# Designed miniproteins, single chains: the designs that were tried, part 39

Each design is a single chain, and the fold is of that chain. pLDDT is the mean over its residues in the fold that is shown.

## One batch from the design tools (miniprotein)

Design m1420
Fold by ESMFold2-Fast:
Structure m1420 (fold): chain A 78 residues (1-78)
Amino acid sequence: KLPADSEEGIAAKKAFELLQREGRMREDDLIRKVAEETGVSEETARKALDILEKQGIVRREREGDEVWVSLAHPLPPP
């Protein structure tokens, strides 16, 4: 539903790629890395994650003072 050429779309694609490679990442680390690699703001990267979560592509889990992000439909464990 996001245009691929929007800043949110670019950020969403990068976040998806990073989560495919890493499996799970801290939200702060993911946002920072997306912003650094795409040139979008951290605010835009956070908004992209919100949209991906609403679309059921990623999930957020709070652990104490930290939030972890992963793909909602990851590859099954070996």
Scores: mean pLDDT 77

Design m1421
Fold by ESMFold2-Fast:
Structure m1421 (fold): chain A 60 residues (1-60)
Amino acid sequence: MKLKVIKDYTPKTPEELALKVGDILEILEVVSDEKVLVRNSKGREGIISVVDLLEHTEVL
């Protein structure tokens, strides 16, 4: 499943991925009950909470 970023996201921790409007994300792994590992179209990977992911992306 691919997701399109619709709002910029600033990381709260060093492990989180910064999101930019227009980036395409792919979910790689569920790392905990409320956190996922994602990769953007530029090949950068990072953690994001499911809540922040859903608020900042739309399903393609």
Scores: mean pLDDT 81

Design m1422
Fold by ESMFold2-Fast:
Structure m1422 (fold): chain A 84 residues (1-84)
Amino acid sequence: MAEELLKRAEELEREAEEAERRGDYLRAAELLEEATRLRIEALLELAKEGKLPLSQEELAEIIFGLRRETERRVAELRARAEAA
């Protein structure tokens, strides 16, 4: 399950890059948000299975960092969509 989620996240990240390249910034933002959601789900699943050598605090910091980075990138993409 987690491996499948990570693979899908990577595919969505590539699609987001292609959407940004063609100037479809809103689509790129949507794809990036979905990719981050799947990455977080994969990390939580791996943690539940005991497959991550991380404390709960370290896992929370990683998830927080992923969300913050995605929020910044999405905001940038949305701003570009509104610009001429």
Scores: mean pLDDT 84

Design m1423
Fold by ESMFold2-Fast:
Structure m1423 (fold): chain A 55 residues (1-55)
Amino acid sequence: MSAEDVKLYLKREYGIEVSDKDAEEIKKLALELIDKGVSSEEIEKKIIELAKEKQ
């Protein structure tokens, strides 16, 4: 998963636009949560919340 993939996902699914730096931070959070075995639903919720805070 790249930062560009995160930007495209957020824009397409939620209409949220973030900077390249913020997309990289969101990507790192998502990868950390995946590594910890957090559910896909909870990961999606947390990345959306972080993306909204960055706007």
Scores: mean pLDDT 80

Design m1424
Fold by ESMFold2-Fast:
Structure m1424 (fold): chain A 66 residues (1-66)
Amino acid sequence: MNLSEEEIELEIKESLVLMAGSIARLANRDKSEEERRKAIVEAVRETGKKLGLSEEVTQRLIEEVL
């Protein structure tokens, strides 16, 4: 198996984005399902952009966390 530096960096960033989505879900557990879903999507999108992830990767992670 070949884990390049770029692949390791991407894996760490993806893990951080998924964690942000999970945190948003827990932080919004007392809210409506729709409001909670919006918070999760926003957290994933915002964190992905802050970490420099592409739109394609960010969209995949949104699908993964929902």
Scores: mean pLDDT 80

Design m1425
Fold by ESMFold2-Fast:
Structure m1425 (fold): chain A 108 residues (1-108)
Amino acid sequence: SVATSTSTKTMAREDTAATVTVTVSLNAAPGATITTTVTVYAEAGAVVSVQLSTSAGELAAARARQGAGPVVFTHTFTATSATVTVTATVSVGGNHTPTQATLTATAT
């Protein structure tokens, strides 16, 4: 099993709410692979935009339209230190209401 850190945010909307979950793998060390998964539950037809940044300077962005199930984005980065902070900025519904989650991965 892989140890992970998880953060969840809820984005309020007029008639619905969207839920964003960010999961990052633990055991950061120079040269280690860090996997970040962003899962979004929103109403069908909503446009989802994700921006990821890490303390190692890696950037990733993705866009998708919500269907009947969750939108899932998976990104992989190489750690440059024993502590990696992953920041995910998520916008839902085209109104660019940001949801930001910051997760810290630390090698043991």
Scores: mean pLDDT 69

Design m1426
Fold by ESMFold2-Fast:
Structure m1426 (fold): chain A 55 residues (1-55)
Amino acid sequence: MEKREKALKEIEEKAKELNLDEKTLKGILEEASKRELTDEELEIVKYVIEVLAEE
């Protein structure tokens, strides 16, 4: 799996684990797909998903 595809899949899986809203997930995936994420950026995105899911 390409690095970009792997990152997007990890974001989607994290969001599904936390029952994140589909509209919010779509926005995050669209933004993340515009460029290749570094490992640090991927961890930040996962953290944002955790914060949003707690709301």
Scores: mean pLDDT 76

Design m1427
Fold by ESMFold2-Fast:
Structure m1427 (fold): chain A 87 residues (1-87)
Amino acid sequence: IDELAQEAEEAFHNKDYEKAAEYLEKLIEKLKDSPVMPQLLYLLGLAYKELGDYEKAIEYLKKALEFDPDSSVAEEAKKLIEELEKK
């Protein structure tokens, strides 16, 4: 679990957003009911934004809000959704 999170973070740092998305999707599948799910969904949305897949980015950002609208990433997710919907 920690290894996948570390690999996702390293992929983001290296701007390898395809690998970042892959590792985050695997983490989300394994940590289905984890309290960190909103943060993982938000990061996956960021990865798809960087890949230019705005439709998937918006989808995952909305899932982060639906999972926990009071999470630490909720305001950032809302702002990013508004920004991407203008594209």
Scores: mean pLDDT 79

Design m1428
Fold by ESMFold2-Fast:
Structure m1428 (fold): chain A 59 residues (1-59)
Amino acid sequence: MTKEELLKEAEELKPEAEKVLGKEHAEGIFERIRKAIEDGDLETAQKILDAVRRIINGE
């Protein structure tokens, strides 16, 4: 996976996450994703994105 792919996925999920989790909580989570991507820790970024997607889906 590329940094660009993860950033795009994060941008797509962020508004949905804000609706489910609330704006403030979602901002904290997506800041962690951004930091992981910047650090080159793409595995951690993907795991956080997967967790957010599960929460949005009611898991």
Scores: mean pLDDT 80

Design m1429
Fold by ESMFold2-Fast:
Parts: sequence; structure tokens; C-alpha cells
Structure m1429 (fold): chain A 60 residues (1-60)
Amino acid sequence: MGRLAEAIEDFEAKTKEELSLKKGEKVEILEVVDEYYVKVKSLKTGKEGLVPKKYLRELE
């Protein structure tokens, strides 16, 4: 499994490439895309997409 993270706030996808998350939802970080975005997989739904890094807190 990659690095785990948790959504610290609700995030609503604005494009087809983005993934909507609810606060407290756990995700696996698959790829760091750039300064602002990571590609994640929701552990709840199995869906993948881009999420702004500012909405996530990494879990150890």
C-alpha cells in the first residue's frame, strides 16, 4: 500500500480528473503530480482521481 492520508475538509471535484472527498475519508496516495495536486485512491469507494494537497493530512 502507498502512503495513507485523510481528508481534513470536504472537497468537491470540479473536473473529470478530480475526486470528491468527504472530511475524514481515508485515501492512498498513488502519485505526487505537482506542487498542488496528488493522485489518490479512496479506500471507501476504490475510485481514483486528483485532489489538492491542502485538503489532505498524511497518516503514519
Scores: mean pLDDT 82

Design m1430
Fold by ESMFold2-Fast:
Structure m1430 (fold): chain A 72 residues (1-72)
Amino acid sequence: SDSQQLLQQVRDRGEEAVRNATSPSSQTDMWNMMNFAGDAINKALEAGDTASAAQIGDVLGEYYRQAREKQA
């Protein structure tokens, strides 16, 4: 499904953001992850798919926390 493809793309960007968390590109990688995931969440909500929106948000939050912890 479209939502599953978007979720996988969020995971791919999340993995890259965590991998690059302490590199000079980290802010750009995190911004790209957050911006893509935000658009995906909005699309899911517009379609009435609150379950997919919540799942994307949870995945985004997990990768964001991991990246920020690595930066501390």
Scores: mean pLDDT 86

Design m1431
Fold by ESMFold2-Fast:
Structure m1431 (fold): chain A 60 residues (1-60)
Amino acid sequence: GALSLEELLKLSITELIALANELSEEDQKKLQEELQKKKVDTSNLEEFKRVLAEILVELL
C-alpha cells in the first residue's frame, strides 16, 4: 500500500518491522543493505525507527 513517510513515522517500531516482513525477499535484501550502508545504531530506537521508515517509504 502507498503509505507516506508521515504515516510510517506515526507507527510503532514493532508495526514498522511487521511491514518490513511483508516485503518481497528482494526488497527485504534492499532494506538490509540500506540499513548496513547507513550504519544505523539499533540501540538508538528513535534513529532506527526514522531510518527504517525512510527506507520503507521507498520500498512500499
Scores: mean pLDDT 78

Design m1432
Fold by ESMFold2-Fast:
Structure m1432 (fold): chain A 78 residues (1-78)
Amino acid sequence: SAERAALAAREDALAARMKALVERHPEAAEALRAALGAVLAALKARAAELTTEEAQLAAAREGLAALEAALAALEAAA
């Protein structure tokens, strides 16, 4: 599906940005794991309560946006 393909592309872009940040600033790896881990844990808890694929995809979009914002804040701080 187009939505799942778009989400996968965003996940790949996010992973590439995280890798680049850690490669430039190895000391940022712990802060990155802590900040993104907290967001991811909250999103997983929310997703576990959703029963429809549409609701799960909407939650995944919101989750990626939150992770992208958290990463952008870490990049700005580094």
Scores: mean pLDDT 75

Design m1433
Fold by ESMFold2-Fast:
Structure m1433 (fold): chain A 72 residues (1-72)
Amino acid sequence: SEKEAERSRAVVRAVEILGEEKGVSGVKTTGAQMLALALIEEGASLEEVARAVAEALGVSPATVRRKVREVE
């Protein structure tokens, strides 16, 4: 459970990194982080969070997974 929470935090950090690379676009980055946190709190899987983040930031889910792996 703790490792799941740490992995979820890595996804949130990946969203932050992607947001900085694209530029802090406000609504997109904040919305993605809020969605990621809400889904993680509800026990969503990494795949579900990656899909939501990718959609919000306009990147592929594969890019999100790669960034999460780098932040880990």
Scores: mean pLDDT 57

Design m1434
Fold by ESMFold2-Fast:
Structure m1434 (fold): chain A 59 residues (1-59)
Amino acid sequence: RPEAAAQLLVREGRLSRAQAEAVVRAVLAGDDERAIALLQSHGFSREAAERAVALIRAL
């Protein structure tokens, strides 16, 4: 559920709800590069962003 993934990013990634929703939307659209770029703009390393995208897809 996209809502659950967004809440996980808010709680653990310290993202705002709007930022978390943008990341989840990019993943659901299949645009992993955009999701990684959004996470990196919010303080994630590339490796952490790639792991977060993989986790969202597994959820």
Scores: mean pLDDT 77

Design m1435
Fold by ESMFold2-Fast:
Structure m1435 (fold): chain A 59 residues (1-59)
Amino acid sequence: ATSVPATDGQRRLGEAIARAALAQGKEATVSVYVTIDGKGYRLTVHAGAEVRVEPVEAW
């Protein structure tokens, strides 16, 4: 399995992105590539406040 549970830091980032999307009064899905402590992750956030974390093989 390539999916990994979100860390506390990644979850907080996802929550901040979801809040920003909802503040615009729009629903959207956002994918963000993030490097944390030398490790690459893809965060997928839906305006419904769901955060998914997926390890990025290229990092």
Scores: mean pLDDT 60

Design m1436
Fold by ESMFold2-Fast:
Order: C-alpha cells, then structure tokens, then sequence
Structure m1436 (fold): chain A 80 residues (1-80)
C-alpha cells in the first residue's frame, strides 16, 4: 500500500538522521565507516522502494527491518 511505502520512507529518513548524529559524535573510525556504509545502503533501499511495486508482506518485512535498525541506532547513540 502507498501508506506503508510512506511509513518506510519516514523510517529510512529517521535512520539516516540518527546515523548523521552518530557520525558527528563518534571518534571511532571503524564505526564511522560502518555508519556511512549503512547510510549508503538505506539510500539504495529508498530508491528500490520508489521504483518497484512491493507486496504488503514484503513491505511489512521491510518496516520491521527498518524499525530494528532505528532501535539499534538509538541504543548506540545512548551509549555515546
């Protein structure tokens, strides 16, 4: 559904904002590299979602995945 696609876009945008905050705060070059690679992957995910018709089941799976990433990023930010 279009609503689920919009939810995914908002989740990806939130994840990218958290990544930018983490990159700004971290002194660990390995973590910075991993965060930059994750951000690049999220940009490709956003393009894929925009360009393709996805089933509701695939959209639900992706929503769960992006929410999991956001949780991990928030947990990491809380430790900095």
Amino acid sequence: SNEKKEEIKKLIEEAMQLIDELIARTTDPNLRKQLEETKAWLKEEMKYIDENELSDEELDTRIKRYKGIIKQLRDLLARL
Scores: mean pLDDT 89

Design m1437
Fold by ESMFold2-Fast:
Structure m1437 (fold): chain A 94 residues (1-94)
Amino acid sequence: MAEKGLRLAQLADQAIENQDNEAKTNALLAQLKALDQEFADLLAKALEASKNPDDPEQAKIALENTRKLMLRVAELLGEEYLKEMEAVIEKAEK
């Protein structure tokens, strides 16, 4: 479980860093789908929404999907990481 969570986090970080390269992003999303389809779908939606930064609804979708991704990774890494991520999200929302 922890190994899977670490791989998801690493691949997600690489996909975000390479979001301007469609071929690289698609290859990384395919690897993510093999590990966790829900995570890959949420990341794909967040990346798509981030392409329209001037649209407040798209910005909201990107933020919400990013939050869900962070919680999902924390769940896979264990309760310790889940608590840390929940604390970070709570601080960021206020």
Scores: mean pLDDT 70

Design m1438
Fold by ESMFold2-Fast:
Structure m1438 (fold): chain A 81 residues (1-81)
Amino acid sequence: MEEVEKLVEKAELYYQRGDYETAKKELEKAIALEPNNAKLWYWLGLVYKKMKDYEKAKEYYQKALALDPNNEEAKKALEEL
């Protein structure tokens, strides 16, 4: 849990700096540790949206929603695409 939280924090920092490739790699490491964590798939969707890959962003938001149907952030993100 703490390791995944640190990877997400690092990904968010790189995301804010516009380094989406590094943010993606940190999230992929987190997903390897917790593949059923809906929050990680949601964050990966956000990164792909910033990279203008709307198809993958949609796919990962749908993955997050499949893992957590009550994820209002993923629902809203899908509606905003």
Scores: mean pLDDT 85

Design m1439
Fold by ESMFold2-Fast:
Structure m1439 (fold): chain A 58 residues (1-58)
Amino acid sequence: SAREEALKRRLMEEEGFSEEDATRLAREVVARSSPEADLDSLVLAARKLGEEEGIRPA
């Protein structure tokens, strides 16, 4: 989805996640988040999920 691609891109470009990790985090966060959530809220949720699962930025 467009939201998954936008979140994936931000996680890679601004947060330093690998493409593999950014793809996984973006998919899971978008699937579990409100359709009304803005991109900045999705980035914060992805950071928290990454910390919970032991996924670190590159």
Scores: mean pLDDT 80

Design m1440
Fold by ESMFold2-Fast:
Structure m1440 (fold): chain A 56 residues (1-56)
Amino acid sequence: SETLLLAVQHDLGLTPEQLEELKSIKDVEEAAEKIMELTGLSPEQARGAARAILSA
């Protein structure tokens, strides 16, 4: 959902450019690793965010 995607972007402090890069990644684990690098979130939180972004 668009609302969920915008909420995740805002909560993580991601730029629109970073969000589009994450959406281009097809694997949840690869997206989670990128989120951890950009935000410093735990692996579990990063996987949750990755699933939300990739399902939106």
Scores: mean pLDDT 77

Design m1441
Fold by ESMFold2-Fast:
Structure m1441 (fold): chain A 66 residues (1-66)
Amino acid sequence: GSNDAGEKASLKGIEAGEAALKAGASQEEAKKKAAEAGLAAAKEAVAKGEAGQEVVDGFEEGLASV
């Protein structure tokens, strides 16, 4: 469902942020990478029919607040 897809997108963001930190990125750079990865995962879920547009809208609003 959309909640599950949103949680999965958040997890993808966390994974990207952790990978950036391990690669030597700053905490702020890692947060940006995490937000970008989460939004990308949300868009893919919508494209695959796994989630509604509301999941992407939520991640876009979150990215705009960073």
Scores: mean pLDDT 76

Design m1442
Fold by ESMFold2-Fast:
Structure m1442 (fold): chain A 94 residues (1-94)
Amino acid sequence: MEKAEEALRLAREALEIAREAVRVASKETLPEAIASALMAIGAEFDARKAIELIRSGDPEKIKIGERLAEDALRDARIALEKAREVLERARREG
């Protein structure tokens, strides 16, 4: 559960940063800004699904949810790094 909740928090932070990157992006950085937003959206979806599976009370679903939470946390961390990188680049070019 804790990993899934952390993944959700990080994915939402990544999405906010990616949205700002999209807002300030030049034509050159816009595709990367959009890609970072899509990564954040995917991580948020997986984190929410992991929470639902863990809350199901079904041992098999909990097992799947725990693995999905680990994957979502990794993906959310990558999405956050990418969003920050793209935003910094977009601000330098704008």
Scores: mean pLDDT 87

Design m1443
Fold by ESMFold2-Fast:
Structure m1443 (fold): chain A 57 residues (1-57)
Amino acid sequence: MKELYEKFREALENGDDEALEKVIDELADYMTEKFGLPKEKVRELLRLAAEIRRRRA
């Protein structure tokens, strides 16, 4: 988990859309397995969170 969050932050700071997409996919898989959340909905929320964080920064 912590490694995925670090990769997420790094992808955001570097503006690496490909790395960001991969991290979002891995986080969504983890959230789906751990909490039973729908993968596509989690991916949409993570993308939205990334957009919000970028605009707030």
Scores: mean pLDDT 75

Design m1444
Fold by ESMFold2-Fast:
Structure m1444 (fold): chain A 56 residues (1-56)
Amino acid sequence: GASRAEKLVAQRELDRIEALLAQGLSYAEIAEALGLNVSGEEVRAARARGREILAS
């Protein structure tokens, strides 16, 4: 399972993604809003990993 520190980082990042999704943004729009040079698919994958880390 993930450490407490890893779960804190995952929760913070997941909260940011979830807040932007609640505002109606797509994963591609979230990547742009966060200033990331990544695809929307990478944001979706990060959300899935965050959920898995928090469930461990």
Scores: mean pLDDT 78

Design m1445
Fold by ESMFold2-Fast:
Structure m1445 (fold): chain A 64 residues (1-64)
Amino acid sequence: SMDDILDALDAAIRRFRESSPVRAARVEALRAEVVRNNETDETEAHARLQAALAEGLAAEAARA
């Protein structure tokens, strides 16, 4: 559901704030876009979430 996607985005923002404030800000922008546009295509919203998570994981690896 859309609420599940928004919850996942919120969790990603929380996770990335410690490792990469820049990545957290980008995920915050994505969340705002999903909310603003009333994204009903969960597949597209989920794809954007997965891309943001992959970027955050790469940033975490770079901090190790």
Scores: mean pLDDT 69

Design m1446
Fold by ESMFold2-Fast:
Structure m1446 (fold): chain A 75 residues (1-75)
Amino acid sequence: MEKRRKALDYVGKGIDYLKQGKYEEAKKWFEKAIELDPELPEAYRVLSQVYKKLGKTEEAERYEKKADEIEKRRA
């Protein structure tokens, strides 16, 4: 699955930025992953973490729910 592999690579890049405290850069990479594979729960879950770090709790909750919904469909 070409799109999923590349989307997972983008998630990996975002996680590297997240570990460095570069939340805006991490967000861009996670958003690119979602654009490439909108059914990748990992991308939504880490994007939720970024929004939580930015103090945007409403957005964080929305992305967490989206990740949970996708996981339930894939289970």
Scores: mean pLDDT 81

Design m1447
Fold by ESMFold2-Fast:
Structure m1447 (fold): chain A 75 residues (1-75)
Amino acid sequence: MEELVKKYEEELKKDPNNVEALRNLAIALAELGKYEEAQKVLEKLGEIVGKYHPEVIEAEIHMGLELIKRAVSKL
């Protein structure tokens, strides 16, 4: 997963508005527990495509699932 974050960051250096790279980066950051960074990437994605676009919704669902996993693991 950390290697995927680096891959998508490099893609965004070449094309800062790459929708697929922004979506994938937000998901990868959430899986690493970097929710604040993931949220910032998701906000930028939402500015480009709109908040209700499938790519934004998919990333939000994935972030929500990771938060639930983290809460349950503290039991």
Scores: mean pLDDT 73

Design m1448
Fold by ESMFold2-Fast:
Structure m1448 (fold): chain A 71 residues (1-71)
Amino acid sequence: MKKKFTVKSLTDADGKELSPEEAAAVLKRMIKALVEQLKEDGDELDEFIPPESLTPEQRAELEKVYEEEKK
């Protein structure tokens, strides 16, 4: 089974928009949880699209986290 993961925006519990650093930390946790769930279900993640508000450096870090977690 193939899955696509897209994040349009990130907010905290109060609905405030997260800072780019906070958003990156939340995305790292979400990617880790998603990869663990996919491993448990025997599925593959087809595509991951991070929110546009992240810097290119933060996007690169998230891609590294995703690659590391899928091992």
Scores: mean pLDDT 61

Design m1449
Fold by ESMFold2-Fast:
Structure m1449 (fold): chain A 66 residues (1-66)
Amino acid sequence: STVNPEVLELEIQASLYYMKAAIYKLIAERYKKKGDEEKAKEYEELAEKYRKEAEELEKKAKEIEE
C-alpha cells in the first residue's frame, strides 16, 4: 500500500503542531513554577492554538483517506 502524499504531508504537519503544543505546555508549566502567571497563560494559549491546528490537520488527513 502506497501512502497518499497529500495525507502524509498533512500528518507530518499535524505531528509538528502537536510537538509545538507539547513544548509550549512545558514552557507554561515552568513559568507557573516561577510564579509568572502572565507568561504561563500566554504559553498555555499558544499550546491550545497549536493543538487545535494539529487536530484540524489530522481531521483533513482522515477525510482524504476515506
Scores: mean pLDDT 86

Design m1450
Fold by ESMFold2-Fast:
Structure m1450 (fold): chain A 59 residues (1-59)
Amino acid sequence: GPAEEKALAYGREAVRHLARGDSEAAARALFQEADYLRQLGRDEQAERVRKSAERVLEE
């Protein structure tokens, strides 16, 4: 469904930004991925992705 497609799209966007060394853009994409995963009821996966976003922002 739309939320699953958005989660996948933001995950792929985060990977592209990480490959380019753009930590700020990667973290924003990961936070969006986590939000859509939470909307899908994948709370544990959403929390792991959100923590990854926080680490990326802090380096």
Scores: mean pLDDT 87

Design m1451
Fold by ESMFold2-Fast:
Structure m1451 (fold): chain A 58 residues (1-58)
Amino acid sequence: SRVLSEEEKEALLARVRELLESQGKSEEDIARTLARVRELLDADSALARAVIEHELSL
């Protein structure tokens, strides 16, 4: 969908968390990054999803 459901947002945030944990990021850095990602998803979920998927695909 063009607008993500809350379940889809949580699934995306979980994947971002797993990626950051695999990179050895601190819990503070993970929490800060996830807060930023959530803000972007809440503002424009379709645009934020495209940006996140682009970053994760490379």
Scores: mean pLDDT 74

Design m1452
Fold by ESMFold2-Fast:
Formats: structure tokens, sequence, C-alpha cells
Structure m1452 (fold): chain A 80 residues (1-80)
């Protein structure tokens, strides 16, 4: 119970980090390169979370988020 709650909270925190970084980028507060670096840091953290998660549903959610962020990075790199 406690670990599953912590894993879900960590996923939520990483999603909030992505949202904040995207807002900062749209407001001209960070560069595309800085946004890409932050997204890569979030992906690394999510991979760590996935490795320790025991719930198949949570692992599938993390995998979907990682795939979406990797696609976002690819699109941003194409715009550079």
Amino acid sequence: MEQAIRDEAELALQLMRVSIARIAYKKGKITPEELIEELRRVIARLRELRARSTDPATRAEIDAVIAALEEEIRRLEEEL
C-alpha cells in the first residue's frame, strides 16, 4: 500500500514537472534545448519508477508516458 501510493505520487510529480517545463517553454522562459533536457530527466526518473513498480497497470501507464515524451523530444529536435 505505502509503496504503491508513493509510486503513484512520483508519477504525478513527474507529470507536473513536464507541464511546468512546457509552460515555461511556451512563455519563452526556457530554450527548446532546456525543455528537451528536462524531458530527458523526467524519462530517466520514470524508467527508475517503472523498474521498482510491482503493479502492471502502473507500469503500462509509465510506459505510455515515456513513449509520449520520447515522441515530443523527437518533434522538438526536428524544429531545431
Scores: mean pLDDT 85

Design m1453
Fold by ESMFold2-Fast:
Structure m1453 (fold): chain A 75 residues (1-75)
Amino acid sequence: DRAEETRELERRAEELAREAERAIEEGDLEKAEEYIKELEEIARRLAELGALEAARRVYLRVQELKLKLEEAKAK
């Protein structure tokens, strides 16, 4: 079921994004990078499934988190 796989991936992406943001806030930059990589994999999978709007949302979240991570690394 493609629709169910898409919903599971979107849910997982939301959880990973929250964990990445928490890791950045706590200064665990290595863990944050790992969560961001997992989010990029989810975005690719969503695009492969044809869930282009969902994939785009996850990609935008990845871009936001990468910016926050680089700002955190600069401190």
Scores: mean pLDDT 85

Design m1454
Fold by ESMFold2-Fast:
Structure m1454 (fold): chain A 67 residues (1-67)
Amino acid sequence: MEEQEKKYREALERLRQIVDRLKAAGFSKEEILEVVDAALDHLAKKYGLTEEQREKLREEVRKYIDE
């Protein structure tokens, strides 16, 4: 559904912004992953994401961190 996809995209964008800020501040990849895991749980609850969307979000964010 369009609404569900919008919520997923908003959650992904928020996580990317967190990653960008932490990278700019000089945090290690391990530290970024720890913060992102906590933020992902919070955002998944806030946006009402499905379990499948949570898993997809985790994979996409890991890929983004590796850039």
Scores: mean pLDDT 80

Design m1456
Fold by ESMFold2-Fast:
Structure m1456 (fold): chain A 82 residues (1-82)
Amino acid sequence: SKQEAAEKIRELSERVRRGENPDEALKEAIKTAFEALKDEKDSKVVSRAIGLILGAVAAHLEKDYETAARYLDELASLIESL
């Protein structure tokens, strides 16, 4: 469900925030989001999700795990709202 996907992304976000295998946690969060949104037809929702994913990736590349986690938390909230 969307709620289960959001909960999983929030758990992975906390791993990223703690720097606990953050590369693997980020990859799993992105995979979870793509699976949750695979049938989404609202272009505004899809565009926002892509923007949040790109923000998380960019922050992760700079080792800014707090910012990466915040983007993932927003992504989880978006998915939970669907």
Scores: mean pLDDT 88

Design m1457
Fold by ESMFold2-Fast:
Structure m1457 (fold): chain A 78 residues (1-78)
Amino acid sequence: EEKKKEAIELYNKAHEYGGKEGELMRQVAAEGDGPLVRAAFKDPAALEELLQRHPEIKEFYEKSKEYRAKADKIIKEI
């Protein structure tokens, strides 16, 4: 079950980056971009704008997505 442990580690990293993304989104919303953050949950164009304005959110979003995809790939191979 080595691959299962690797997948768990990758899911943990995805969760960590997802948490950091969510925390930054909350701070950005409190600092004035609340309407943009809210729109990003229902409009892909608004999400792209949010990620362009806040590169740190983009970094955490992309890392979370990448680690989750790697973990999913390992799980499918088990």
Scores: mean pLDDT 82

Design m1458
Fold by ESMFold2-Fast:
Structure m1458 (fold): chain A 68 residues (1-68)
Amino acid sequence: SEAREKELRAEILLAMAEMIATVSESEEARKLVEEARREVRRLIEEGRPEEALRLAEETLKKVKEIAK
């Protein structure tokens, strides 16, 4: 289903963001990923996978900027 695909994509993007935050040893990036993970889970539980995916995409973008 489309919703399940978006949920899976959001999870993959958050996993990538977490990996970058961990490797970069950035507390700012780690906190951002933790906050985004909670909000993504909430959006998925509320049946809003499109918004969850967008948040995961924005989180990965921000983490990449912090890790520079």
Scores: mean pLDDT 88

